# Designs tried in a protein design run: designed miniproteins, single chains, continued (5). Part 56

Each design is a single chain, and the fold is of that chain. pLDDT is the mean over its residues in the fold that is shown.

## One batch from the design tools (miniprotein)

Design m17927
Fold by ESMFold2-Fast:
Structure m17927 (fold): chain A 92 residues (1-92)
Amino acid sequence: MAIEEEAERLLEKLEAEEKKLREKADQMDANLADKEKVAELQKEMAPTMERIRAAVEAYQAGEEALVRYLAEYYGVSEEAARIVLERERQKG
């Protein structure tokens, strides 16, 4: 029960971060001529981009390392992180 709730929370957080990145990317594309606006949007995206880079590095180290990274960063159990990764694998 609790593990399934943690997996749902992790999935919601990942979906929210993906949506935010997409919205910022769209705004950047619309404002390419505005250097200040582009710099502001890049700053807002930087923390999420750094986290994606860390997750990719963990993934390159192995699935177990990615599970630990997601569990530590998002405050969920390793079991919940494994469930989310298995669900994403099955979807695509």
Scores: mean pLDDT 74

Design m17928
Fold by ESMFold2-Fast:
Structure m17928 (fold): chain A 60 residues (1-60)
Amino acid sequence: SLQEEIDRLIEEAVRLKREIMGLKKQIDAGDYSKERELAEVEKEYRRLIEEIKELLKQIG
């Protein structure tokens, strides 16, 4: 169902958000080598959020 697809994407988004938070903590601590990885993970997170929004529009 559409709801099952949304739930799956939300679970993926939560996982990526945790990774983003971890990378930001490392960068804040001075490990700037993580900046590219952060940018890539943030791109993937934004893609998932956009997919969720599109599916939610179909529900109403």
Scores: mean pLDDT 85

Design m17929
Fold by ESMFold2-Fast:
Parts: C-alpha cells; sequence; structure tokens
Structure m17929 (fold): chain A 58 residues (1-58)
C-alpha cells in the first residue's frame, strides 16, 4: 500500500495518504486533465490500490 500511495502521490502531485478515497478520485481526474493524457496501466493500478487502502482506514 505504501508504494501504491507513493505512486498515486507522484501522479496526482499531492500527498495521497492525506486524502479520502473521494478526494483521491477527484485528484486523479484533475491530474489526467492537467497532463492531457490518461493514466498508464501502472498509474491506474496504483490509484485503485491507494483508494482501497484509504477506504480501509475510514
Amino acid sequence: TDEALARASAFTGVDASALTPEELERAGVRAITSRGRDASPEEARALGEAGRALAERF
């Protein structure tokens, strides 16, 4: 989970470990829009895994 959170943070530009699952989803959409490209398969997996880890914390 730590690696997924780190990868999600790198993609979104924010500390994913400080976000709720909903905030992470919004940050991911914002990052895709700002970058002008879709998430790679690895970035998409990291976002999904990070979101699940955050949901388990709440």
Scores: mean pLDDT 76

Design m17930
Fold by ESMFold2-Fast:
Structure m17930 (fold): chain A 68 residues (1-68)
Amino acid sequence: SEERKKLVMKIANILMEEVDVETASRIVKELLALMDAGASDEEIRALIEKYVSPEKAEEILKLLQEMR
């Protein structure tokens, strides 16, 4: 949906505050795959926190929850 695309762009923008565009693109693809596989919020958070601060990870997790 258009709303899902907008949320994905917001997530990518938050990631790009701490990682390069190629890394952000890879992380977004991994996050979407985990969500489609029914991964837990804890598992998703752990992946994000490998790359960005806990504060940014929480922002990203909230946006991912909006896509459900």
Scores: mean pLDDT 83

Design m17931
Fold by ESMFold2-Fast:
Structure m17931 (fold): chain A 87 residues (1-87)
Amino acid sequence: ATETGEADEKSGSSTTEINGVVTTVDVEKLSEGEMLVTVTVEKDGKKGTVTFRLSKDRVLTETGEEGDEEMVAEARKLIEQMFNGTS
C-alpha cells in the first residue's frame, strides 16, 4: 500500500501500468475549488513529471516540470488530451 492514512485535503492517486509504461496521475483538491494535477510518466528507464493547476474556471496553468524531456513531453500530451486540446 502506498498510502499514509489520514488526510482531509488529499483527493487521491491513480497509477496505470501497461507493458513498460507507468503513468501516475495525482489529483489534489485546493481550498477554493482549484485542483493540482501531477502527471508522472515512466518509460524505458526514463522518468518525467509535469504539474498543472486547474482553476475553478477550468483554466489550466503549468506550474512545474522535472525529469527527462521526452517523458515531460509525453505527460504534456496526456494533459492536452484530457483538456480536449486539438484545434
Scores: mean pLDDT 70

Design m17932
Fold by ESMFold2-Fast:
Structure m17932 (fold): chain A 114 residues (1-114)
Amino acid sequence: PLIELVLQNAERLVQLAKQLAQLARQEGDTEIATLAEQIALEAERLRRAAEAEDVDGMEREASRIDVLSDQLEKHVLSSEVSESLRQQAGETISQATVLVKQARQTVRALRQRA
């Protein structure tokens, strides 16, 4: 079921984003830390919206994650960051991309059944 995939991918993104925020704080990258913390918060909100089958909530949170992930990617590409921070940011961005795609597919499927 599409909702179960959104729940699993949201939980994974929360974990990755929290790990990225911790690494960024240790390395003094306040901007990556803030973006990662915001991604974790919005991923948790998306997880709750999916659990509640709140279609409009899922769409809003997916769009917010998409924007934050794009901001994270732009910052990483334009900044001198450690290899570890770049790798962990890349994993977080990749997972955000998967989650946003799955959430948008789920929203479309649920709206077609209404």
Scores: mean pLDDT 90

Design m17933
Fold by ESMFold2-Fast:
Order: sequence, then structure tokens, then C-alpha cells
Structure m17933 (fold): chain A 64 residues (1-64)
Amino acid sequence: GSIEEEMRKIAKEAVKKYLDQGKSEVEAVLNAAAEIMRKLKYKGIEVSLTEATRYAIEALEELK
């Protein structure tokens, strides 16, 4: 899949994980954004905080 598809998958899994841990929606989004950036940086892909946060918010909306 594309990088966008991978980012959406990481975002959804991360947001769900943090919500399942009892984090607030804001905390889940921020923690998921950080996890997206970390995982993609490990693959040599740089993602801005703004972009990662947008994917995390999209994932949160899809899980509602």
C-alpha cells in the first residue's frame, strides 16, 4: 500500500490502543501522532507533527 495507507493503519491502531488504556480523546490523538512520527522515522520517512495529528484525528473520527 501507499505511505498514506500505512499512516492511516498506524493511526487507527494507535488511537484505539490509547483509548483502550483509558486515555482521553485529546491524549489518544497526541500519543498516536507521536507514535506515527516515531514509526515512520524508523523507516526513514519524516512526518510533521501537524500531518501526524491530522491522521490521528481522522482515525479517532472513524472509530466513533
Scores: mean pLDDT 85

Design m17934
Fold by ESMFold2-Fast:
Structure m17934 (fold): chain A 78 residues (1-78)
Amino acid sequence: DPIHAVLRVTLRPGADGREVADRIRALLDEMGIPSGVSVAGDTVYVAGVFPDESALQRARDALGSLPGVESVEVLARG
């Protein structure tokens, strides 16, 4: 069953949230993951539909490696 997850992406001080959000959208689109991405101050929220736990973990690792990202946390899953 697909995993519906909400991720919190915490930005590094001085990072441009819109630029990071655009990079996140591009990365998830390349991975074939349906997602919505929103910016709130120093945080980017990602709501995504992941085919399995492995895809969710790969997405977390990839997002955490993006320039301007400090950390990635799973807030909710269902």
Scores: mean pLDDT 88

Design m17935
Fold by ESMFold2-Fast:
Structure m17935 (fold): chain A 83 residues (1-83)
Amino acid sequence: MEELLEKLRKTNEQTIEAAKAGDSKSTAKLLIQSEKIALQLIDEAKKAGDTEAVQKAMEIVAELQKKLSEYPEVTEEAAKIAE
């Protein structure tokens, strides 16, 4: 879990920097990457029986999905990840 949390934190920092630079494609790709990491966190938290960690990770996924909906160019990539 600690490795996934660190990856999520680094990806979030990169997303903020890309957004500030106006790089919508990089921002969108980093948001998709963050969603994948958050989904892995949910899976590991479920295996550990940590219901609170599962809930927090699910909230992160919901927030990331809302942000992704603001980037039409990644709709196709987001749909492929959902499958």
Scores: mean pLDDT 74

Design m17936
Fold by ESMFold2-Fast:
Structure m17936 (fold): chain A 85 residues (1-85)
Amino acid sequence: SALEEQMASLSPQQQRTVRVYALLLKILEPSISDEEAYQRALEILTKNDVEEQEKLEQFLLDLYREARRAGRTLTLADLERMARG
């Protein structure tokens, strides 16, 4: 698919950023599909959408702070579980 080809063209670090952004978008808007979340995350990264990047980074920071208050470390697996509901 076009999405898979675009993902394959990214660096490993960029691929990780898109994955994290897609998971955060899915947590914020559970009604969107996984494909839609990935497409939106890819667009935010590739179009350098600073406003949307800052919103997602702030949300991620808030999740890290909440995990720390609960005495735990936020992991990618935690984000994946939250995104699934």
Scores: mean pLDDT 85

Design m17937
Fold by ESMFold2-Fast:
Structure m17937 (fold): chain A 109 residues (1-109)
Amino acid sequence: MEEEILKAREEAIKNPGDIEKYLKLVKTMLEAGLVPANADEAIKEAEEEREKAREEGYSEKAVEKIWTSTFLNTMLSDPDKTLVPLTPKQRETLEKVKKILEELIKEEK
């Protein structure tokens, strides 16, 4: 499972903006029960950018995209490829991200 996550991560990094590659990464992490060691930092950074976007008057849909993009890009930018077991809170966050990415794919098709 770690090998599958690392491959999915590499594919997401090589294909910035490919929502299907991000979705595969999130699904693989959920299935394995593993997440990058910086996941909590990525969640915190995404929450801070979300609040800033709301204050700047972005729509809730745009705010959700900003949060999701910040979360994923922050996790992918970690040079330490260490994987750690998913906490219940991290699992809820990844399931939310999965639903957001699935919705974005449906809108593009």
Scores: mean pLDDT 80

Design m17938
Fold by ESMFold2-Fast:
Structure m17938 (fold): chain A 74 residues (1-74)
Amino acid sequence: SSIEEQEREFLKAALEKGVVTEEQVEKLLNDEKFREKVIEEYNEKAKNGELPDESLQAMYQVASAYEVLLEAEK
């Protein structure tokens, strides 16, 4: 979908900027449990009034978008 393509392009840009690693990109795209862990960590920091780092913010954007997409396809 267009959303999936946009999130992949976002990850590519984040990888090129050094915000995320190739391993994190691979896990975000292929590992549902990794996406769940990213979402949990982001939400926990947000609830505690902590600012997530740039890497976690980038990973959360993609993880949350993919989970919404996958739920819509069920």
Scores: mean pLDDT 78

Design m17939
Fold by ESMFold2-Fast:
Structure m17939 (fold): chain A 93 residues (1-93)
Amino acid sequence: SKKIQEFEKLIEKAIEELRKSGLPDDVVEDVERALRTLLNYIKKNPNLSKEEIIEMLKRMLDAVLADHADLPPEVQAELRKISEKLIEELKKI
């Protein structure tokens, strides 16, 4: 599916940006794991709407933020900014 290929390309780009972001390694690893889990689920469920994919992404990113609630506010803000950018890029597919 062209839609799945575009989504995969966007996720891989987001992971590379996360690795270059200077965020703590454990946060980067948790986000990468969540994104790869979502990508694998989408590949198994090709009939998912873009809206459903965005909702799942939001839930997974919120879970990562909750697991890292003790992070400095500046780090949490940077993670939210990266997350919001990814969601906005997904809306354009």
Scores: mean pLDDT 81

Design m17940
Fold by ESMFold2-Fast:
Structure m17940 (fold): chain A 97 residues (1-97)
Amino acid sequence: FEALIEELERLSREELEALAEALVAERLPLAEEAAESEEKAEELGRRLLIEAMAFGGMLYEAMRRAGLLDPDWGEVHPAAAASIEAARAELAERAAA
């Protein structure tokens, strides 16, 4: 994880967007395979959810450190914005300790 975060911190916003697009393109074949079979759909859906959550966490941390997060992205859901602000405060306290 740390190697991926370090690499993402080097990228500009435009490069991060290009990387995200490339990852989506790479995952399209898995979506096609899931469409062929109900059992494959369930298995791949579960696996993709776990992978998406892990990647989302890493991407969030990289974007936070790079200063690329929009403070207004909480418009999606106010509770999510409050939770992230609390998490940032906690991390800042731990870093200062």
Scores: mean pLDDT 55

Design m17941
Fold by ESMFold2-Fast:
Parts: sequence; C-alpha cells; structure tokens
Structure m17941 (fold): chain A 69 residues (1-69)
Amino acid sequence: SKVDALLDELIAANDLTEAQKAELEALRDRAIEVAKGLGKALGLDEELEEKWAYLFFRTDAEYFLKTLE
C-alpha cells in the first residue's frame, strides 16, 4: 500500500531509533484506522480510504519528524 511504502521510505531516509520507528508505525496504524472510520461513515471506496490514510499519515509523520530537529 502507499501508506506502508511511505513508512518504509521515511524509516530509510531518516536514521531513526527503535522508539522513533515505533512512533511512526503507531502514526501509520492510527491514520489507517481513522481513514477506515471515515470510509464507513461517508461511504468511501477503498481507493479514497487509502488516499485519506496516506494524507493523514504523511501529515502526522511530517509533524513528528519536524519535532526531532
């Protein structure tokens, strides 16, 4: 999936500790859960759910990584 590919890319691009990797994985899991909830509530198809999961994860991950600077 695109959200898992983004997680792998961010881990590879940043020399992260195990705790920081676990936080990114938690942000990914939360983004997927939120997108599925919206999909159920709004009648979104799987393609739209994946786009929303990607957007949520990207936004949260960018904010998280910025706090490590």
Scores: mean pLDDT 83

Design m17942
Fold by ESMFold2-Fast:
Formats: C-alpha cells, sequence, structure tokens
Structure m17942 (fold): chain A 67 residues (1-67)
C-alpha cells in the first residue's frame, strides 16, 4: 500500500519533495483533491520555514490517513 511505501522511502532517506509528490498523487487518484491541495500547501509552507522533519511527519501522517 502507498502508506507503507512512503514510510519505507522516508526511512531510506528519499527527499521529502518526492514523498509529498507520491502522497499527493495517491490522494488525487482516490478523489481526495481537497486533501491533496491542503497537503501540497502545508508541505510547501513547512519547507519554506526550514521545518523539513515536520514536513516529513505530515506526509507520512497524510499517507496513513488516506481512505
Amino acid sequence: NVAALVEALAAAGVPVADLAALTVSHLRSKGQDEAAEALEREVARLLAEGREEDAITLVIKAARQAD
């Protein structure tokens, strides 16, 4: 599943931008466009603030919570 893949890739040190892109694509494929847009916006904000670990945590949480 995508959540398990995102967690494994995060543990392997894959860049947060790639993790976010994968999770956003997954959310959009499930018709969750509002959740995908919210994730894109919040990840961009956290990265602009230098909060990379918070951005990774948010992406993993979003992947786990996808229906």
Scores: mean pLDDT 83

Design m17943
Fold by ESMFold2-Fast:
Structure m17943 (fold): chain A 96 residues (1-96)
Amino acid sequence: DLKEEAEKLLKEAEKLYEEAKKLFKEFLKTTDPKKQQEIIDKLEEIVKKMDKIVKEMKKILKKNPNDEYLKKILLEMEIMLGMVQLMLAVAKLVAK
């Protein structure tokens, strides 16, 4: 069932997004360069994992490209990935 597969991927993406938000809040409270770099490394790993999930969701959508529900799930995942990429970019800029 493509819907069940998509919903499992969405839950995995949501979990990673919540982890990224916690890490970014920790980053904003930390002035220690070593701790900042550790958080950046963790955010980079989350981005890689979320990118893989989005790619898997795109494969699901290719099997039923006119499914509005699957399109909405992909859009939600892409928004979450974009937000984590923004957090990572800001963290890298601040840590310089």
Scores: mean pLDDT 90

Design m17944
Fold by ESMFold2-Fast:
Structure m17944 (fold): chain A 88 residues (1-88)
Amino acid sequence: MVTEEQLDEEVKEALLLIALHVAVMLDPGISPEKARAFIDDFLAAYEANKDDPNYLEKALETVRELGEKYGIPQETIDEVIRLVEKIL
């Protein structure tokens, strides 16, 4: 059985996945391929840094870097940042 702490992490990861899909995949200005690549790369970076005391700051930096890398509109990146800050 997972600990209460691990269950909280799993819930946060699920909420992040849902929020990222809503914000990025439903934006008509973003191709589905770019949206999926952004989400996959973000989750991989989050998993690598989730035990870091600065995990939130690192997650926000990753959103900005990947947004530029995949050419995601700044308005969409700003919304993703707000969602990440609310969940994490």
Scores: mean pLDDT 73

Design m17945
Fold by ESMFold2-Fast:
Formats: structure tokens, C-alpha cells, sequence
Structure m17945 (fold): chain A 97 residues (1-97)
């Protein structure tokens, strides 16, 4: 089951790169729902979102930032929140340029 959750997160994060805003929004909502139900999967979501920092697409970076901020709000683990805060700052830095 955990391996299936990891694979699903990977697929959903790839969908955040879609040029279709509906696909991106649906993928964002699915990631948030999936990790809310399976909070132990948040580290895997962070790892996959970090890969999006390499994107030069402003809409992809904005969507990834929105997902990271949503995960921060639902996370109860201090270490996970610190990792998400760092990731949020990195996405904001990418969007300033």
C-alpha cells in the first residue's frame, strides 16, 4: 500500500506540470487529499515537489508552491513543517526571478 501511495504521488506531481489548469487543480486537490489521509506519505510528496524547483514554467512553480503551502497547513510534525517551510521559500525565490 505505501508503494502504491508513493507511485500515485509521483503521478499526481507530474500532472502539476500540465498546461491544462483543470488538470493541475485536480492533481493538487488529489495530492492534498491523499496526504491528509496518509500523513506518513508527506515526505514523499516533498521529495517529488522538490523536483519541480527545476521548472522554468511560472505556472508550474506557482502550483507547486500552492501544494507545499497546503501540506504545511495540514502537517502536525515539526520536522516536516520545517522542510515544507524551506521548500516554500525556495519556490518563492524562483518566482521572484
Amino acid sequence: MMEEIKEKIKELVEQLKSKDPKVRTEAKNEIITLVYKNPESIPYAIEELEKLLESKDEEVLKTALDVAESLYLISKDEEIRERLEELIEKFKEKLEE
Scores: mean pLDDT 84

Design m17946
Fold by ESMFold2-Fast:
Structure m17946 (fold): chain A 65 residues (1-65)
Amino acid sequence: SFVDFLEELLRIVDAEPHPGAAVQRAMAKLRERGLTEQQRRIAAELISLHVVDPERARAELEKLK
């Protein structure tokens, strides 16, 4: 599902200690998947949020379930 894919993106961010590299790796994974413009926007915003506030990012992800 889209939510499972978002969880995968957040795991990529958690695995990379450098914030810039974490965002780039997650965005590369996002580009591999055929998504709508809205889904890409949601995913990109969630990736950015998780880098600065992982607790809030997890709360936003839970709202999408």
Scores: mean pLDDT 79

Design m17947
Fold by ESMFold2-Fast:
Structure m17947 (fold): chain A 95 residues (1-95)
Amino acid sequence: SMDELEVGIAEGLMLIAYGISKLIKDPKFGIEMILKIAKKAIEEAKTEETIEAIYEEAVRILKRIAEEFGVEEEAKKAIEELEKVKKEQIEKLKK
């Protein structure tokens, strides 16, 4: 489905950002790029299921960066911002 494709594209782009951040040893770059990608993907999503799937994938990758690089606080702030964007977008879809 289109929703599955949209989730797959967002996850793929976030994994590329993770890969780049690991290669250049810049976890803040990874967190910033994942946040931007996830926010845009959530804002463009048309269903609650797609929004939740994008959010879950972003959180998974952000937590991995936090654990590997010791940047728990930066990752936590990014997750909190994504949770807010998720809730706002779901509310917009309900009228």
Scores: mean pLDDT 87

Design m17948
Fold by ESMFold2-Fast:
Structure m17948 (fold): chain A 87 residues (1-87)
Amino acid sequence: ATPEEREMIMLVAEASMNLIGLAAMTLSLDKLPKDAAEEIRKITEEVAKLVDEAVEAAKKGDLETVRKLTKKAKELYKKAKEIDKKA
């Protein structure tokens, strides 16, 4: 694999793990205030879409798109973690 191929695989893997983390958080949304639970659900749906789009970009060898989409997914995951901590 080229360095670019390895980077795309690692970025998609990280974003997929972030999505798994969000899915785990959604199993405990009953413990959060309703507004916090709704925000985390919306973030989870957006990250799922970003992961799907990043996989398709990676299949095309579009490293720049993979970088952009996975960065956004990571930022949204961090936001969800902060919402969970504050609730």
Scores: mean pLDDT 86

Design m17949
Fold by ESMFold2-Fast:
Structure m17949 (fold): chain A 79 residues (1-79)
Amino acid sequence: MKEEVIQKFKEEYDKLRKEYLEKMNKAPLSERDKINQEYREKLRELVQKAIDEAGFEEVEKFLKENNDYEGLRILRELK
């Protein structure tokens, strides 16, 4: 069921975002680019997985509702 896939995606997405924000808050400026790159790679993999299982429109809707500018950019690149 696509709803279960989106729910799992939401949980994994929230976890990834929380970890990213915690790392960014604790990191010196010199580490921020590295943290951003790691987050983008993990988010890209998560978004692609969700598209494959639930479809593009469902993932786009979720990212828009969460104001995830980075996720929406990744989604556009994967189109």
Scores: mean pLDDT 78

Design m17950
Fold by ESMFold2-Fast:
Formats: sequence, structure tokens, C-alpha cells
Structure m17950 (fold): chain A 70 residues (1-70)
Amino acid sequence: SKEGGQKGIKEALATLLGLDPEKHSLEEMLDELVKRGIITEEEAEEFLKNFENDLAKAFEMLGKIVEKTG
């Protein structure tokens, strides 16, 4: 489901950042990725758009973020 996919992405980002997914919004997590230099502000905006409209693209972007942090 869309809700399940969105929850999975948020939980994965929270785990990657060492944050509690229940205490932080997706927007806050993306802002943290920008502050750490992992993604640009433009990539964060594109991620938010895909999170609402194209979960497959959001998962692709998540995979690339994971590669940048390993």
C-alpha cells in the first residue's frame, strides 16, 4: 500500500540518520541529509514530490542515499 511504502521509506531514513521516525517528519529527515551534505536542497524537494506521487522513484532515491552514506 502507499501508506506501507511511505512508512518503510521513513523508517529506513530514520535508521540511517540515527533518528526516531515517530519524533521526526520526512521533511526534517531530508533537511538533516542536506545539512550533512548527503543530498542537495533540490534533491530533497524531488524526494518529497516522489514520496507523494511515485513511491518507486522514492525507493530508487533512497537506494542512492544509502550508497552515498556507506
Scores: mean pLDDT 84

Design m17951
Fold by ESMFold2-Fast:
Structure m17951 (fold): chain A 101 residues (1-101)
Amino acid sequence: MSEIEKAKEFLQSLLSDPEFSVMFGLPNPARFPEWYSVVENPVSLLQIADDIESGKIKSLEEFVEKVEQMIDNYKKAFSEDSEYYKVAEKAEKKVEDFKKS
């Protein structure tokens, strides 16, 4: 399996899980203005999917860096008590398990 095929399979595992639906697209700016005030380079799972299809992401390392950037965006924007932060922690664990496989 190529690095990009491995990245696509992992990405599909996240996109197929309703628990990660809050990360599929970017938050609505009108509902989450504070998120956009602290996050300069917003990233979503669907944007990562587009970056793979367009060839902007060319390696497994670049893919992992983008997913980790997305997780970091949520952890910076939301408090540890929020459901969004907890989803980011679950995504982070999945990435760590993926990196070991």
Scores: mean pLDDT 81

Design m17952
Fold by ESMFold2-Fast:
Structure m17952 (fold): chain A 74 residues (1-74)
Amino acid sequence: SSMEEGFRQMMEQLLEDMRRRGASDEQMKDALANLARWAIDEARRDPRLSEEEVERFERFVREVLAEKVAELDA
């Protein structure tokens, strides 16, 4: 979905910007967690999204966050 693609792009841009600034893996993990929380809250507040669309997006965000955190731990 466009929301899922948008989130993935924001996440990748955030990580690229943080790497350029010499951020630590811990700082990047914190930033990713904050981005995920913000994105989920925004989806929950959008009255145009169904409950099922919000739940699907939340699941996507959590899965992608876990994947990126694991990559940073490697």
Scores: mean pLDDT 87

Design m17953
Fold by ESMFold2-Fast:
Structure m17953 (fold): chain A 92 residues (1-92)
Amino acid sequence: MKEEVEKILKENTTPENYELLLGYFENAEETNKLEKEAKEKGTYKETEEVKEARKKADEGILERVKKILEEENVEEENKEKVLEYLKKLLEE
């Protein structure tokens, strides 16, 4: 995780929500790693169904993270930094 984002989460969320948010970022990174490995092996099948499922999953993660940040009253600038970093992880 980017140090700036980790610091924002540690300073602005409860320990319980911090661990939950870490889980979302770790899952995004692991999914990206598995996708890259599958592409390198030539086993990645990008069907329309897979694209739609991935898009909905990514939107769901972003919505859950945004809701947690709103419940913790994280400042808008810090929320934008966290969400932008998560979007980049989901797109990479």
Scores: mean pLDDT 76

Design m17954
Fold by ESMFold2-Fast:
Structure m17954 (fold): chain A 63 residues (1-63)
Amino acid sequence: MEAEKKAAEEFREKLRKEGYSDEAVEAGVEVFKLRLEEGESFETAERIARSVAESIERSKKAK
């Protein structure tokens, strides 16, 4: 619980500092937590979650 919760919070802060919208940050963090629960490494979970956050951000800019 502690390590996963802390990693998720640090990832949320990282995305916010990189300029992602609140919607993209929240979606990314949820995917990050789900991937960790499925047994993915922190590095793989972050990579997948970041891809989701980027997709949401691009969708908002495209429309």
Scores: mean pLDDT 78

Design m17955
Fold by ESMFold2-Fast:
Structure m17955 (fold): chain A 72 residues (1-72)
Amino acid sequence: SDAAAQAAADAIRALVAEARRALEAGDLTKSEELLQQADDLLFSSPLSEEQFLAVAAEIAGARRALREAQAA
């Protein structure tokens, strides 16, 4: 249902937001674990194409920030 797809997209965004907060706190391990949870939910959830592309882009952005922090 559209409601279930929206709830899944919101849950993925919440995981990405928590991963970014963990990154800001210097907890790179927690950030990686949260982004892995976001990926797992992304590929197991019945998202529309538009929702999938939107939240996948947000996960990708957070993963770039994590990689930059790990390289510093």
Scores: mean pLDDT 88

Design m17956
Fold by ESMFold2-Fast:
Structure m17956 (fold): chain A 95 residues (1-95)
Amino acid sequence: SKEKIRELILAQAVLTLGLITARLYKEDGKDEEAFEVLKRTLEQVAEILEKMGYKDLAEEIRKRMEEAKTVDEAIEVAQWTIDRLSKLEEELRKE
């Protein structure tokens, strides 16, 4: 569980940095670059989760991102994913 908590912290850090980067691109009117940053970052997070054994969560992240059509919708997927990772970390710490 300690190794899983470390991987989960890494996933949260990667996603948080990606979200900050995407928001900066959006503020500059670079919506396409913002969307691509979020798409790439969420795929990296999904790969980390899949390797940890959370295949269903990884598939849900990929599905939500595939359905996202705007940078705002992609930001919502990232925020949802951050919340899910935070709750998963809390559960792992209780075990």
Scores: mean pLDDT 88

Design m17957
Fold by ESMFold2-Fast:
Structure m17957 (fold): chain A 102 residues (1-102)
Amino acid sequence: MKPSTLELIEKALKKLGIELTEEQKKNLEAFAKVHGVADLAAGTERNVNALSKRLGVSRETAEEILKTVREIALEEGYVTEEELKKTGEDFGVEQLREGILA
């Protein structure tokens, strides 16, 4: 059966071998209440920065967490590939702009 947003993030952390402190766990609970699985699973820069700041981890670590959440969310059917692609288009537009300007 489908886990909660918090459970999906906890599963991702376990899969990545990341252990949270008591403080980080409380911050994660608050973060998970405000964010939906599809939003987090898309791994947008906004959500990467928000998770990084909330947990006190690097942006690179936050990106890996959200990437793993995406994989689990797709397997559990919490999110569709279309939803992830649509949200990921914002990130893709930024990369396209960088490619044009570079």
Scores: mean pLDDT 69

Design m17958
Fold by ESMFold2-Fast:
Structure m17958 (fold): chain A 72 residues (1-72)
Amino acid sequence: SEAESLFQEGLQYKEKGNELFKAGKYDEAIDAYNQAAEKFEQALEVDPSFALARKELEVVSVNLLKAVVMKS
């Protein structure tokens, strides 16, 4: 489905963000996490009951905040 495809794209961006964060590339990690969040939000717009997309959106939101703090 469209929601599942968007969710999979979100997971790919989240994985990229995690790798960039571990490498200390916080600017690039922030961009990747923002892309992940956007895809999960789009998945939830298509399917508001998509529990996994909501959970992953919460995870990347926390990771995004951590990356912003580490950059500061």
Scores: mean pLDDT 89

Design m17959
Fold by ESMFold2-Fast:
Structure m17959 (fold): chain A 95 residues (1-95)
Amino acid sequence: SVRDELIDALQFTTDLYQRLLPERSEELNELRQRGLQAIEQSDVEAFRESLDRLVDVVREQAKTLDEGSRGQLLGLTGLWRGVLLSLLDQLEKEL
């Protein structure tokens, strides 16, 4: 289901970022938990807020990286944000 795909994508994305940004691991885990709760409650707005905060965390940490690594991290973030928003839009249409 779209809901299961969104859960899987959120878990994969947050696990990936916890490995890439171990210094932000605790905050990323909290955002994962909030995102999962938002999905369970069908709270589209709460999910968007969690995703926006995830992007902010990544953007803040990217400032500590060289230009090449920063570009790669932000590019990856743009791709996963797109995937998560696409799945969220599909879920919203089923509500």
Scores: mean pLDDT 85

Design m17960
Fold by ESMFold2-Fast:
Parts: sequence; structure tokens; C-alpha cells
Structure m17960 (fold): chain A 64 residues (1-64)
Amino acid sequence: SELDELLAASTLPEAEKAALRARFPALVAGWVAAGFPEDLARRMALGIAEEDIRYREAVLARKA
């Protein structure tokens, strides 16, 4: 899946990746509940996940 591709390219710890995978279905469901078609909802959720990954990587880099 596109999420698995994003996570495979990420330097995040496996625990962070697992947490993001666990939250992803709820993000998609939220956009569908807001009235978006499932394909668009999934694309929007992927964009949010990509930004969340970048943010978490930046936070970890700052702690180093």
C-alpha cells in the first residue's frame, strides 16, 4: 500500500511506524464521514500521514 511505501522509506523507529499504521484507518474513516469519496479520503489521509512522518522525523533529529 502507499502507506507501507511511505513507512518503508521513513527513518522512524518501528514503534512509531506501528502506531501510525494503527491510526491510519481512523483517518480515512474520518474523511469518509466528512462526506468525501473513499478514494479521495484515502489520498487525503496519506497526505496527513506523510506530514506526520516528516514532523516526527524532525522532532527525533532535534533530540539527537
Scores: mean pLDDT 82

Design m17961
Fold by ESMFold2-Fast:
Structure m17961 (fold): chain A 79 residues (1-79)
Amino acid sequence: MTKSEKVVDVVNRAAQEAASLTELTPEQKKLLQKAALYANRGDVKGAVEALRKAAELSENPETKEVLLKAAKEVEKIGK
């Protein structure tokens, strides 16, 4: 599996888990779509920033934790 494929998998899994915990806002969904797009382009920094912004918009602590954990894993894979 390429680094890009691993990052996309982390982003998609985090988005699915977040959606199972709370109803995502349209802005959060757009940020998660951008994170996946950046991941597919190999832009790890863009993917991390999009995940962190989605987490900032989360009022649910569990959803925020899931998205921040995903951002950290993406950053780790990209190094």
Scores: mean pLDDT 81

